# Ledger of designs, part 74: designed miniproteins, single chains, continued (3)

Each design is a single chain, and the fold is of that chain. pLDDT is the mean over its residues in the fold that is shown.

## One batch from the design tools (miniprotein)

Design m10554
Fold by ESMFold2-Fast:
Structure m10554 (fold): chain A 70 residues (1-70)
Amino acid sequence: APSKDLSAEEREGATLTGNMILADRAGDTATVNEYAKKLVEKNYGDFSIEVLRKAGATTGVKALEEVKSK
């Protein structure tokens, strides 16, 4: 399957995205913003936005789009 054998960095990006979805669902905007910055810094922003949209994490999507625009 694609992405089954991920590098440590790719696994970190996937983990951060998952944690961001959980934080968004919990209404933890501060944690969402922290994960958004980390994802953009590690260059996972475009991939993470698609995953967040599919999960309905609208706060996360907006935070990530804002960080990417800077």
Scores: mean pLDDT 76

Design m10555
Fold by ESMFold2-Fast:
Structure m10555 (fold): chain A 68 residues (1-68)
Amino acid sequence: MTMEQERQRRLDAAAQMFRNLLEMGHSKEEAIRAVTRFLTTDLGLDPEEAEEIARKALERVLEEEKRE
């Protein structure tokens, strides 16, 4: 498995977590904190990398929410 496939899996996992948290009524700030903690604590990512992945995942989820 390549680093690109690993990054894609992390993005997919983060996006799924964001969707669940937002559907449960959590704020965007709460969702970002939860996803960043998941990426750093459970996946062992550096805080900077975790923040980048969380940001990109949130952007994708927000694009989906902007459906008419």
Scores: mean pLDDT 77

Design m10556
Fold by ESMFold2-Fast:
Structure m10556 (fold): chain A 79 residues (1-79)
Amino acid sequence: SKEEEELKQAEKLAKSDDPEKRLQGVYRLGYLALHSKSPEIRRRALELLKEIAEKDPDPVVRVTAKSLVEAFGPLVGVE
């Protein structure tokens, strides 16, 4: 699906050697977690954000991912 392709592209950005590109990936994952009509895509985007929040070497990327997880993680489980 289009959203599956968007998720794959966001994940590729989030795994880039460039922290600026990883930050772009984080924002794309955040968009998918909040706005995707697929519960599976929303959950997978949230899981990737949680992983980045725990493992990313760049503090700005880590904190941004953590903030998005905290802000809308509960919403993914409500509907």
Scores: mean pLDDT 82

Design m10557
Fold by ESMFold2-Fast:
Structure m10557 (fold): chain A 68 residues (1-68)
Amino acid sequence: SGGLEAVELLFKAAEEGKEVTVEYSDGSSLTVVPKSIEEAIGVLLDAIGRSPEYATVTAGDKSAVVET
């Protein structure tokens, strides 16, 4: 389970060379500029594997929540 919107935000950030912030359910966060679609997928899979319950993906003024 994951949000299609989170995937779209990550892919757009990778294409545009823009920052994405992933906030984990414990309140910790990771900020990254994905260099490729593969790196963007890696960020999402890491969030799903490490964050219990959910992760929030933010790019610019848009956010999406992924169930983990």
Scores: mean pLDDT 77

Design m10558
Fold by ESMFold2-Fast:
Structure m10558 (fold): chain A 70 residues (1-70)
Amino acid sequence: SEFDEKIINDVKEFVEKLIAEAEKMTPEEQKRLLEEFENIYKDVKDKLPEEARKIMEEGIEKLREIYQKK
């Protein structure tokens, strides 16, 4: 549906921007961002299309990787 497509695209943009900014952050900022992202995901996951959920999950994993390398 058009609504699902918009949500998926919005989530893609959100995650891409979040990851790009996270790479410029300090470890303390990255940890806080990861906690906030995980909390947002827990609150919204049941309301998201499957593709959007996967994108958020991949974003969380990527952010965790970035944090763990610091």
Scores: mean pLDDT 83

Design m10559
Fold by ESMFold2-Fast:
Structure m10559 (fold): chain A 57 residues (1-57)
Amino acid sequence: MKELIKDAAKEGLLLAGVEEDIAEEAAEKATEKYLETGDVSGEDLKEIAKEVIEKKK
């Protein structure tokens, strides 16, 4: 289950043109959020990806 959520989140971010390293870290964070709240939207994925980008600056 956790692996499927992470894989789906990463794939969605890659399709949106996010870099692989950022997509992978954002997918991990999205999976953690899903485990805590039971829900992660596409908007949540985009926000998490932005946070990862800012962290890597």
Scores: mean pLDDT 75

Design m10560
Fold by ESMFold2-Fast:
Structure m10560 (fold): chain A 67 residues (1-67)
Amino acid sequence: HMEEERERRDLQAAVDALKKRIDSLEKYAKTNKDENTLKKVQEAKEILDKDPSPEAIYRAERLLAEA
């Protein structure tokens, strides 16, 4: 019993959680003047903004892990 609305809500929750992590990491990178981390955070943000798909979430998480 899987509803498409539940899948959409789960995806949106994952995107929202990642955006919150991105905001926190962006503030951290700006405070420490870490240009490499800031660039990766901005790239992850753009990916999620353009295409909030499971593939985009995976790519964004990879960028954040490397930051």
Scores: mean pLDDT 76

Design m10561
Fold by ESMFold2-Fast:
Structure m10561 (fold): chain A 93 residues (1-93)
Amino acid sequence: SEETRVRILVEAGLTTIYMHLWMLVKEEPENEQLRALRERVGELLARFPEMTPEEQIEALRELGRLAREVLDPPSAQVVIRTLEEMIRLLEEA
């Protein structure tokens, strides 16, 4: 179903972001802001299936704002593009 497809793609997007942040934390283990961002994504990933689409969209937008504040511009751009694709999929569902 379309609903199942959107769910799988959005969860894959969040997992990709989490893995990217996990790699960045390994390169900068002293960066507390980066670690906090990774933990926030992990917590969001865990609770995401229980959230409404509206709550999911708002959470993804908030994550995008935090990514811009914490990450270097190239890393922020990659994360933000993934988040924008996920938001589009949720809004079109």
Scores: mean pLDDT 85

Design m10562
Fold by ESMFold2-Fast:
Structure m10562 (fold): chain A 74 residues (1-74)
Amino acid sequence: LEEKLEEFGEKAGDEEITKITREMVESILNGDMERAEKLGEELERKIREKLDEEKAREVRGLVIELLREAYEKA
């Protein structure tokens, strides 16, 4: 999971998007589902604001993979 978070940061290329994604993963691992949901909404908003459609699709795919692994380990 840590390795995938590092890879996500490199591919996303945006510190704010990377920070929100890390906080969302940490919230899931800590069982704070309300915080995770709120961070997910913020993340989607930032992706739409900062990334073009092609990069947004790539980053959304990576987020889904990270969340799936976080939920499996929670």
Scores: mean pLDDT 79

Design m10563
Fold by ESMFold2-Fast:
Structure m10563 (fold): chain A 77 residues (1-77)
Amino acid sequence: MEEEKKKKFAEEVVKKVKELIPDIPEEKLEELREALINDDSEKLSEFLSWIEKEYGSEVTEEVKKIIIEIREKYYPK
């Protein structure tokens, strides 16, 4: 993936997640951004597990939907 496009994808996901969870720590948003830029599925899974622990399964499913929808926008197939 092009580096600039990957960063734009990650920033749009981070923005939508922050809109969904306004009180999320900036440190966790940075972890999400890095996981998305590096396509690090392990780190992304760790982030989603943390979201489920702190905010519950409904919020976790919404975060997953955000990632899928924005990924389809940037990387349609």
Scores: mean pLDDT 82

Design m10564
Fold by ESMFold2-Fast:
Structure m10564 (fold): chain A 90 residues (1-90)
Amino acid sequence: KTPREILMEELKEALDKLSKASGKKVTSIRQAVEALRSLGKEEYADKIEKVADEKLKEMYDAIQRGDFDKANETAKELAKEIKKLIDEAL
């Protein structure tokens, strides 16, 4: 599996939960941020946006270096943090 596939598989349940809570189709991190803002959860939206910006950059930098172990680890860390923030928000 690619780092992006790992990230999206780990997030699938949390994104589906957020889709149901917001009434919006949420299939990406960007859509999750928008959905949380629409629910008045600005603090959680801001935290997800910040961690996603930092960790996605780290993940892609690792891919560019051919460090797939680091890229996969970063994808799992990002998914774990986003899932926690969505669960805390809902």
Scores: mean pLDDT 86

Design m10565
Fold by ESMFold2-Fast:
Structure m10565 (fold): chain A 82 residues (1-82)
Amino acid sequence: DSFLQRSRDYSRLISDALRNGDIDRATRIGRDLGIWLSTQTPLVMNQGLRIVGSSIVQAGRDYGVSPSDVVRILQAMRDAVL
């Protein structure tokens, strides 16, 4: 399933950026994913947002990223879908 593979790959890239404290890179990757998700069916879009969103929140906790930076990344991804 290409959407599941892409969601996993984007989750990994964002997690890697957050591990390095690179919030700007994580935000850019989130936007790129949101743009791609906007081309998908509503079901695939909603599933991708849930999977990657949960991964971002978890990585933020694991790597000590501020809640405001986590919200910024999530908002950038969501806004790119709209």
Scores: mean pLDDT 83

Design m10566
Fold by ESMFold2-Fast:
Structure m10566 (fold): chain A 97 residues (1-97)
Amino acid sequence: GNDLLKKQIEKDFALVENLINQGKYEEALKQLEILQKKYGNNPLVQKGLVLLQLKLLKKVGNEEEYLEYKKKFDSTFDPEELAALSQEILNKLKQLL
C-alpha cells in the first residue's frame, strides 16, 4: 500500500542523511545512485531526491556551485527537467568524490 512505500522511502532517505551526517560521503553517493535507480521515475519522490543530492553537494562542493544548482532546483517545476537536474548533480558528485 501507499503507507508501506512512504515508510520505505523515509527509511531509504534517512540512511543517506545519516551517512552524510557521519561524513561517509562516498557511501552516501552510492546510496543516492541506488535511490535514483529505485525511485527516479517517481515524480513525487524526485524532488526529495534532488534535495538530498544538494545536501551532499553542500558538504563536498564549493559554495558557488551549490548555490547555482540550488537556484536551478528552486526554479524547476517540470518532472523531466527535475530528472535532468538530478542526473547533473549526481555526475558532479561523482567528479568530487
Scores: mean pLDDT 83

Design m10567
Fold by ESMFold2-Fast:
Structure m10567 (fold): chain A 117 residues (1-117)
Amino acid sequence: ALTPQQQRLLQQIVEVVRRMAEALKARDFAALEREAGLLRGLISRFVEVASTEEIKYLFEEIAKEIFSSDLSNEDKILLVQNIGSIILGEIERYRPDDKEAKKAVRELEKKVIEELS
């Protein structure tokens, strides 16, 4: 189960993802870059202490927010790929030997992209 701190981080992450989707739809790449910077910091804090199952749950909640957006499927795929790369980068930074966590993120990213294709 998520700690109260992880639950707050998840809520903040989902809100940033929503703003990233809005910025991408508006083609506001400056806003998208700022929101991506905030997302990296929040994901960093989440991944540092999260289990593999908690990271999977994070990705699933992010995917739900992206699917519920009014973006094109191409833009949804782009956003999923960028966020997946951020999560993988933070896993590599804090837990480079955690092959299961990296595999779980790659498999979820693949499934989400296949659903959008």
Scores: mean pLDDT 88

Design m10568
Fold by ESMFold2-Fast:
Structure m10568 (fold): chain A 83 residues (1-83)
Amino acid sequence: MEEKLYKEALEKARELGLKLAKEEGKSPEYGKKAEEALERLSRSVPGFDGEYFLNEMPDVVRKPVLEVARELAELGRELRAQS
């Protein structure tokens, strides 16, 4: 069961990265940053669901989620600055 949530979260994050790259026509650097964030997510927290982690998971698990969210926010900021 946890494997399904983990794979689903990872695929959603990958889709986000691909969508950003396709929409903005960004260089591979953005894809690389997205992949690094995905790897961190896959290693640190299974089944990335922000609401679930904030309410159900302990702080030690929530910290990696917040760090990944911050990195994704930074990527969006960089995309805006480039475009």
Scores: mean pLDDT 50

Design m10569
Fold by ESMFold2-Fast:
Structure m10569 (fold): chain A 68 residues (1-68)
Amino acid sequence: SEEDKEKLEKLTKKSLESLRKNGVSEEQLEEFRKYAEELLKNIDKYSLEEGIEKIQKKGVQLVIESNE
């Protein structure tokens, strides 16, 4: 739904701000943007809860990778 799309877009924006503050590289931020865009394109294929979990999991992955 349009509401679900708006919620995921707001979560994506907040996640990007959080990742920037945690020192994630511009390359990794671009990877996160592309991942979020693909999720939003396929929003009808999963639940809002699944979309939220996918965004959060990707964010955690990038923070871990930034510590290398």
Scores: mean pLDDT 80

Design m10570
Fold by ESMFold2-Fast:
Structure m10570 (fold): chain A 85 residues (1-85)
Amino acid sequence: MTDEEIIERLEELLKRAEELEERARKLGDKELQDRAQTIRDALQQMLDILKAGRSDLFTDQGLQSALDLAEQEIEELEKRLEELE
C-alpha cells in the first residue's frame, strides 16, 4: 500500500471508531466506550506519526497487521452494538 492509501485507511478506521464511541456512550455501555476510545487513541497516534513523515518507525508488515487487527476489533464492536440497539 502507498502511504496515501494507509493514511486513508487510518482516517476511515478513526471515523468508525469515533462513531462506535458515540454509540456506546449513548447506550451507557462503559466497556464498549472504553474499548472504542482505546482503538481511536491508537489509530490517532499512528496517523500523527505518519503525517509527521515518520513512517520509518513502522515496518510495512507490522503496520498492515496493526491496521488489520484494528479493523477486526472495530467490526466486533460494530456487531456487538447492533445486537444491543
Scores: mean pLDDT 80

Design m10571
Fold by ESMFold2-Fast:
Structure m10571 (fold): chain A 72 residues (1-72)
Amino acid sequence: SMMKKMMESEEKARELFRRALDELPADTPGVEAVERAGRRAVEEMEKRGDELAKEIAERWTREGVERVRRLE
């Protein structure tokens, strides 16, 4: 089912994004932190050939940057 495939890809993207964020220095600025973590997640998913997880990571990165910028 497409829904189950979507959920699996979301979990993969979420785990990788979270791990990438946790690996950044604590003093990394919010926008930079989201962009760097998102870039790592997207590159990793692209290498794995997981196009759906890659697209989800790209969306989360875009939304995260937008959210952090609104908190100026």
Scores: mean pLDDT 77

Design m10572
Fold by ESMFold2-Fast:
Structure m10572 (fold): chain A 93 residues (1-93)
Amino acid sequence: MAVVTQEDIEKLSKAIEEGDEELKKKVIEEIEKRALAQIDSLKSEELREEGRKLLEKYIEKIRNAKTPEEARKALLELETEIGILLIKEAVYK
């Protein structure tokens, strides 16, 4: 399952545009929960630690985003970085 969905991007964009801090927090929490589930599924502790640091970095960027464009960029970068970790796990076996 993808960490970031089109629905998440749309809800987060709406929350930022409307100043809906509750919706913004809820969407970020759901993304963080899904990302943690994927990271915790990695068999390598080194990759899990790398993933947790990446998640913390990108969640901070998403929380601090002032425009939908900034939030979307951070979400896509998070999805890409987690995808790279999954590829590293698959290739190293």
Scores: mean pLDDT 82

Design m10573
Fold by ESMFold2-Fast:
Order: sequence, then C-alpha cells, then structure tokens
Structure m10573 (fold): chain A 60 residues (1-60)
Amino acid sequence: MEVYEGVVKEISEEDPKIAYVQDESGATHEMYNVANAKVGDRVKYIIDPSLPYGQIFEIL
C-alpha cells in the first residue's frame, strides 16, 4: 500500500468516522477517520483498492 497526504475538507455528519480528504490534484476521497482528524487538518492516508474506503492513520 502507498502512503498519501491530503487535507480534511469535511467530516460526515451521519458518521464522524468518515472524513472527506482532498489530495494535491483537488480530487476528494472518502476515508475512514481512524486518527480522529478534524476539518482543516493535513493527514496521511492509505488507499487499498480491495477496500471501499481509504484510511487516515496520522495527523500532521
């Protein structure tokens, strides 16, 4: 798995475990918010193509 960086743009109101992370290209990805990141945080995340969502594991 590769490690990526992005910025949290939104936290799901339905499930705060889900965050929306914008990458350097401007694309937004739905991620599991395991690190409990907040809107505006710069984060590291992993994408596994076998899973429906990536995972935020570190707040920068």
Scores: mean pLDDT 79

Design m10574
Fold by ESMFold2-Fast:
Structure m10574 (fold): chain A 69 residues (1-69)
Amino acid sequence: SAEDALRRALETAQAARDGGGAAGAGHALKSYQEGDIEGAIRGVEGALRATTDPATREALREALAALKA
């Protein structure tokens, strides 16, 4: 699910100590939980611009794909 993909992206960013990826992924997850799918998409796109970790970037791309499905 999109929520599971967002949680994975957040956990991946936290494990990598990627503050930009974690902040953006956390914002996206919160937006999704509030029913704001467009806000969640913007949050993931922001996280993708901020992330410095390749694994976090991959997890964020998977979350973006799940949100657009």
Scores: mean pLDDT 86

Design m10575
Fold by ESMFold2-Fast:
Structure m10575 (fold): chain A 125 residues (1-125)
Amino acid sequence: MEIPDGATAEEIALLIAKELVKRGVFPELDVDSLEEMLKTPEGKRLYRAVKNAQIGLTGLGPDEVVLKGLRYSIAAAALVEFVDSKELVDKYKAIVDEKGTLILSQEEFDELLDLAVKILKERAA
């Protein structure tokens, strides 16, 4: 999943929601609108997780532009909080510990996304 450089917390949340809908692990809704996403409990939880991740990693508010190089780190931390799974937390910690940094690449985020989708599918079965 590609996240544009300069994406806001709102844009990151919408991109994650859209990808999770595409993968069949999120409610079918208009993921092009934050207002529509926030009508669902899942959408509210995801947006809160993205805001928490942005503030925790940058000190910047949710309406501020994500700094270059942090968008995948924010998305990864948000996904870990949203899914709330020991397996996903452990994988995230292993990546951070190996790198010695909270700064993640798109490839590392995609690994966490694939695991998150697997966990969410198993919960729905």
Scores: mean pLDDT 79

Design m10576
Fold by ESMFold2-Fast:
Structure m10576 (fold): chain A 94 residues (1-94)
Amino acid sequence: LSLLKKNPYLGASGETNGTKIEFLEFGDDWTLVLVEKDGKYYAIATPTSPSAPPTKIGIGDSKEEALKLLNEAIEKYDEAVVYTSDGKLEILRA
């Protein structure tokens, strides 16, 4: 993802209605965003094309935990999933 290093939105952050949003990565086929809401962290990898990996979400009590759960979801599952720090896994079906 060589284009990500030249993206002006890489590392950009904002706050809306008590929700803090940080854009970690932006590419042609997917976007990685970290969202903080109500003391929870949501690491979200979203496809921008049908050929990209399906949506993965890691939910944790810290940035590190959310990203760890997101990485585990990406590594272990081919399906769109939500993986939480309490061990809950939900498979997202269209």
Scores: mean pLDDT 64

Design m10577
Fold by ESMFold2-Fast:
Structure m10577 (fold): chain A 86 residues (1-86)
Amino acid sequence: SLLKQQLEEQSLKKLEQARIQYENLTKQAAELEARAKELAANVDENPEELKKAQAEYEELRKQAAFLKPYADNYKGSEENRRKKKK
């Protein structure tokens, strides 16, 4: 039915948004990990910045981990949607 298709499209859009957020969070986490590595090499100069970078990295990892199942579901739902429309 048309209603079922609309519900599937709305669900897919929510999963797509989660995938975009997941990608953004993993990119930010990778940048913070790189920064923490650089700060760790020069820890005597920036010990407080290292602590902040590590804390932000851990928080982004937790947020990304929460969204990962939704991002993974987006790929499966999109593939099924394309197969049904053919």
Scores: mean pLDDT 71

Design m10578
Fold by ESMFold2-Fast:
Structure m10578 (fold): chain A 64 residues (1-64)
Amino acid sequence: LSDEEVESMARSIAQRVVDANPDASEEELLELARRMARVAAEQLGADVERFEERTVEAVRELLA
């Protein structure tokens, strides 16, 4: 996976987590995003740490 593909997928996961959990706290959203990112990275054979970092950052950007 390219860095651009990782970033695009991370943003997609972040958006879905936020949209699916409108009543969740920021802390809960970040925890869900980390879990979803780990699962996605493992399925894609991608760098788990990189994917988690980008997904968490994307959630923070959406909440700003």
Scores: mean pLDDT 82

Design m10579
Fold by ESMFold2-Fast:
Structure m10579 (fold): chain A 94 residues (1-94)
Amino acid sequence: DAARRQALIDEMFERAVEAARPLAEQAYADGLDPEKVMAELLEKVMGEDASLLRTPSAETQAANEARAAARLAELLALSEEELEARLEEILAQI
């Protein structure tokens, strides 16, 4: 079911961002760059899937968009069981 697969992908991103948000807020309070800290945390938790959440700079936008599109297509090709396993893996990293 395509709708169920999309819901699992959305949940993966929502849970990763939710976990990263308080750490980014703490980084801001500590005088660090919260966007940079959040990007590093998402990369650590989600690996290549973090590219789907990053807003690329104008100079690298086309290459990053192509990579993000390829990764999204790969995720959409996974079964519901494989996506649930990926979500569980991400939750274990949080």
Scores: mean pLDDT 69

Design m10580
Fold by ESMFold2-Fast:
Parts: sequence; structure tokens; C-alpha cells
Structure m10580 (fold): chain A 100 residues (1-100)
Amino acid sequence: SILDELIELGREIGKLFREMLSEEEGSEKWKQLREKVKELLERVIELLDRAYKETGDPRIKEIRERLRELLENIDKLSAEELGEKTEQLLMEAYVTLLDL
């Protein structure tokens, strides 16, 4: 299900953020982890696009656009800010999908 895919993506993203917080900011490994986070966030956006096509719920569209804005500005954010904003948006998506 879309909800199960979102939960799995959230777990993978959470693991990457924990690894980023343990690495030196701006190191090659930290940058590689950030690129993996970008890839997973793009997969979340694709998943929310599918959910919006199935449900027509405007809340899903709004969360998707906020995730796109986050992705566009990702290189300007600290690992902590990126993690906090991502967790907030993933929780809002999860709650919205549960309410459907």
C-alpha cells in the first residue's frame, strides 16, 4: 500500500539522518548521505503524487509542494534543519493518509 511504502521510506530517511548527524558536516561521506536523502525525498514526492491521483485530497498536494520546496533548498539547510523539516512533512503525510 501507499501507506506501507511511506513508512518504509520514512525509516530509510531516518536512518540516513542519524548517520549524517554522526558525520562531520561538509565531509565527503556527509555529502554522499545528503545525496541519498535527496533521492529518497524524490521517491516520497512520487509516492504522494500517486496518492493525490488516487484520492484527490488537496492536503496531499500541499505536502508534496512543501517537500519540493524543501528539496530545492536542501543545500542551504543544516542536517538538523533538514531532519526536522523532513520529519514534520512525513508525519503530516502519514496522518493525512491514515485519515483517508
Scores: mean pLDDT 86

Design m10581
Fold by ESMFold2-Fast:
Structure m10581 (fold): chain A 59 residues (1-59)
Amino acid sequence: SAAEALEELERKLALAEAALAEARRNGDSTVQRVAERELAHLREAIAALRATGEVPTLP
């Protein structure tokens, strides 16, 4: 369901935010870039799901 998909995406977003914070603390630029791109995709997916009610396909 859309609600279940939204909950999963928000959970993944929280984990990605934590990973980015840790990578920034450690100075790991490679992990920072990966986490930033993942966050951007997750935020886009959440916005699309909220707007359309359809589960998006993540790239």
Scores: mean pLDDT 80

Design m10582
Fold by ESMFold2-Fast:
Structure m10582 (fold): chain A 73 residues (1-73)
Amino acid sequence: APRPIPTDGVGGPAFREALRWFQEEKGLPADGVFDGPTLKALVEFQKELGLPADGIVDRDVLNALQAWAAERL
């Protein structure tokens, strides 16, 4: 089965929480699942931050998502 991008430090509770907050703000189902609509929204988010728009959730993207969520809360 196709898997989310496997990387250390991603897929933990902090990532799932940040992903849910991101999904809620983008009007997506806040299920913490990294699906197609979430991937598209992430690529747009990466472009806004000047990160590579490849949909890869690495440490830099995770840190950016957590910082973004912290600013919104």
Scores: mean pLDDT 66

Design m10583
Fold by ESMFold2-Fast:
Structure m10583 (fold): chain A 57 residues (1-57)
Amino acid sequence: SMKQQKRQNALADAISLLQEGKSKEEVIKKLMEKYGLSRKEAEEIVDQGQAILAASQ
C-alpha cells in the first residue's frame, strides 16, 4: 500500500539521518515534514531505526 511504501522510505531515511549523527528529535521533525507522518508514527519509525542499528553493530 502507499502508506506502507511511505513508512519503508521513512525508515530508510531515519537510519541514514541517525548514522549522520542527527538527534532523534531532529529526525522525527524531518520525517513529519517530508512524509506527512504524525509525531507518533515518526517516533515509532525512529525507534525502529535505532533498534535496527543497535542489532547490526
Scores: mean pLDDT 84

Design m10584
Fold by ESMFold2-Fast:
Structure m10584 (fold): chain A 83 residues (1-83)
Amino acid sequence: SQERLQKAQQLLQQAQQKLDEGQKKVDEYREKAKKLVQEYLEKGDKKKASEALVKYESEGGMELIKASSEAVALRNEAERILK
């Protein structure tokens, strides 16, 4: 029915929004990492620069995994409705 198509489309839009929000957080973590890495390298602290990069990549990666998981759940629900 048309109502099922509309509900599925809404869920797919919500899934895309979750992915967009996750990507924005990843981009914010990457910018923070770049600034902190540069500051540590300017001070000659290569170890802290490396640790900061790994930490922010890990934190950004976890946000992306969470967003992807939420998006997959919403997409699966949309597929179930369209069955």
Scores: mean pLDDT 86

Design m10585
Fold by ESMFold2-Fast:
Structure m10585 (fold): chain A 70 residues (1-70)
Amino acid sequence: MSEELRNEALRYVTERLKKGEEVPVGELLEKFPELSREEASRIIRSARNGLELGADPNDDDAGVRAYLAR
């Protein structure tokens, strides 16, 4: 599995979540067919955690640090 592919999928999910949209595992797998269902689920969870921590308007780096820990 490519780290670059995983980061791209994470970014895609993050953009959808910040728009208030839910990304189902099937849709993510359609966009990134090399991912497994479990990997897609982990990416969605990581995106949620990144957005939750990015709620501080002056500390975007804190959210990035938490996302990179995953």
Scores: mean pLDDT 68

Design m10586
Fold by ESMFold2-Fast:
Structure m10586 (fold): chain A 83 residues (1-83)
Amino acid sequence: MELFKKLKETGEKYLQYAIDKFPELKPEVDKAIQTAKEAEKESERKGAIALHSGGGRVYAKVQKTELELKKKIDELNKKIAEL
């Protein structure tokens, strides 16, 4: 019981972090939440696992986007240093 509650809370935190940083990810966040709600109708365990997995996938996309942005900033800083 406690474990499934923590998995659900972690998934929700990942999804909230993603939408707060990149509002354009809202459709993917909404899909993950909807998938988790459908799974929860079968069992609390399935719902918690689905939300945690969905949150993890969206969070991985956020991290990839942040890494790409950092690379672009580093390229710009190099060009500025050449001035």
Scores: mean pLDDT 78

Design m10587
Fold by ESMFold2-Fast:
Structure m10587 (fold): chain A 67 residues (1-67)
Amino acid sequence: MSEQELVDLLVRRGGVSREQAEEIVRELRRGIENKESLRELIDRLSERYGVSKSLLEEVGVQLALSL
């Protein structure tokens, strides 16, 4: 899945703005590249943006497979 498709998914299913979705994808990528715990990253982003943990896990897994 492309990064743009992940942004669109977050807007439609996460109920966040496009700018927030882009920020979420950027922070997920940075955390994954820095070998941060995916669980801790998802927990932090879920709390900050109000997006479900299951949706963030789906997006995070797709990003990890693309790196």
Scores: mean pLDDT 83

Design m10588
Fold by ESMFold2-Fast:
Structure m10588 (fold): chain A 90 residues (1-90)
Amino acid sequence: SEELRKKLEEAIQMIINGESLEDIAKKLSPEIVIAVLLLKSLETDPNSETPFTLTADTSPLDVVKHLVEAAKKELPGLVPLLEELLKKIS
């Protein structure tokens, strides 16, 4: 979905700009908020086995693909939700 892709692009920019999780949640839908929470956790967790760095040229598709792989290791219960999000933006 183009709408989900645009919301994810907005979420990436909000994370890069250092906006709070509370502010991100107020602007975006629940599905995107979960993806954003995982992204921010991976960015700040020095013990993560799935290192990821957000840059201005990071695509929404690459972000969701990385989240699916990270969730398989750390939060397997969220994998179905993230795979549905991936299908909607791919």
Scores: mean pLDDT 64

Design m10589
Fold by ESMFold2-Fast:
Structure m10589 (fold): chain A 62 residues (1-62)
Amino acid sequence: SEIDKLKEQIRRLVEELRRLGQTSVADRIQELMDEYSDDVEKLQLILGVAEVAVAVARTVAR
């Protein structure tokens, strides 16, 4: 389903954020995914936020 696909993509980005040392941001994105777990539009927005967060996290010196 679209929901399962979005959640899997978000989970991969959350794992990447944890690897980059951004545990607080990863926790917040996980919380949002869990809160809006059945809303496709909100999950799409959360995916976009997670992608931006990973891109920015990669520029941090860690």
Scores: mean pLDDT 87

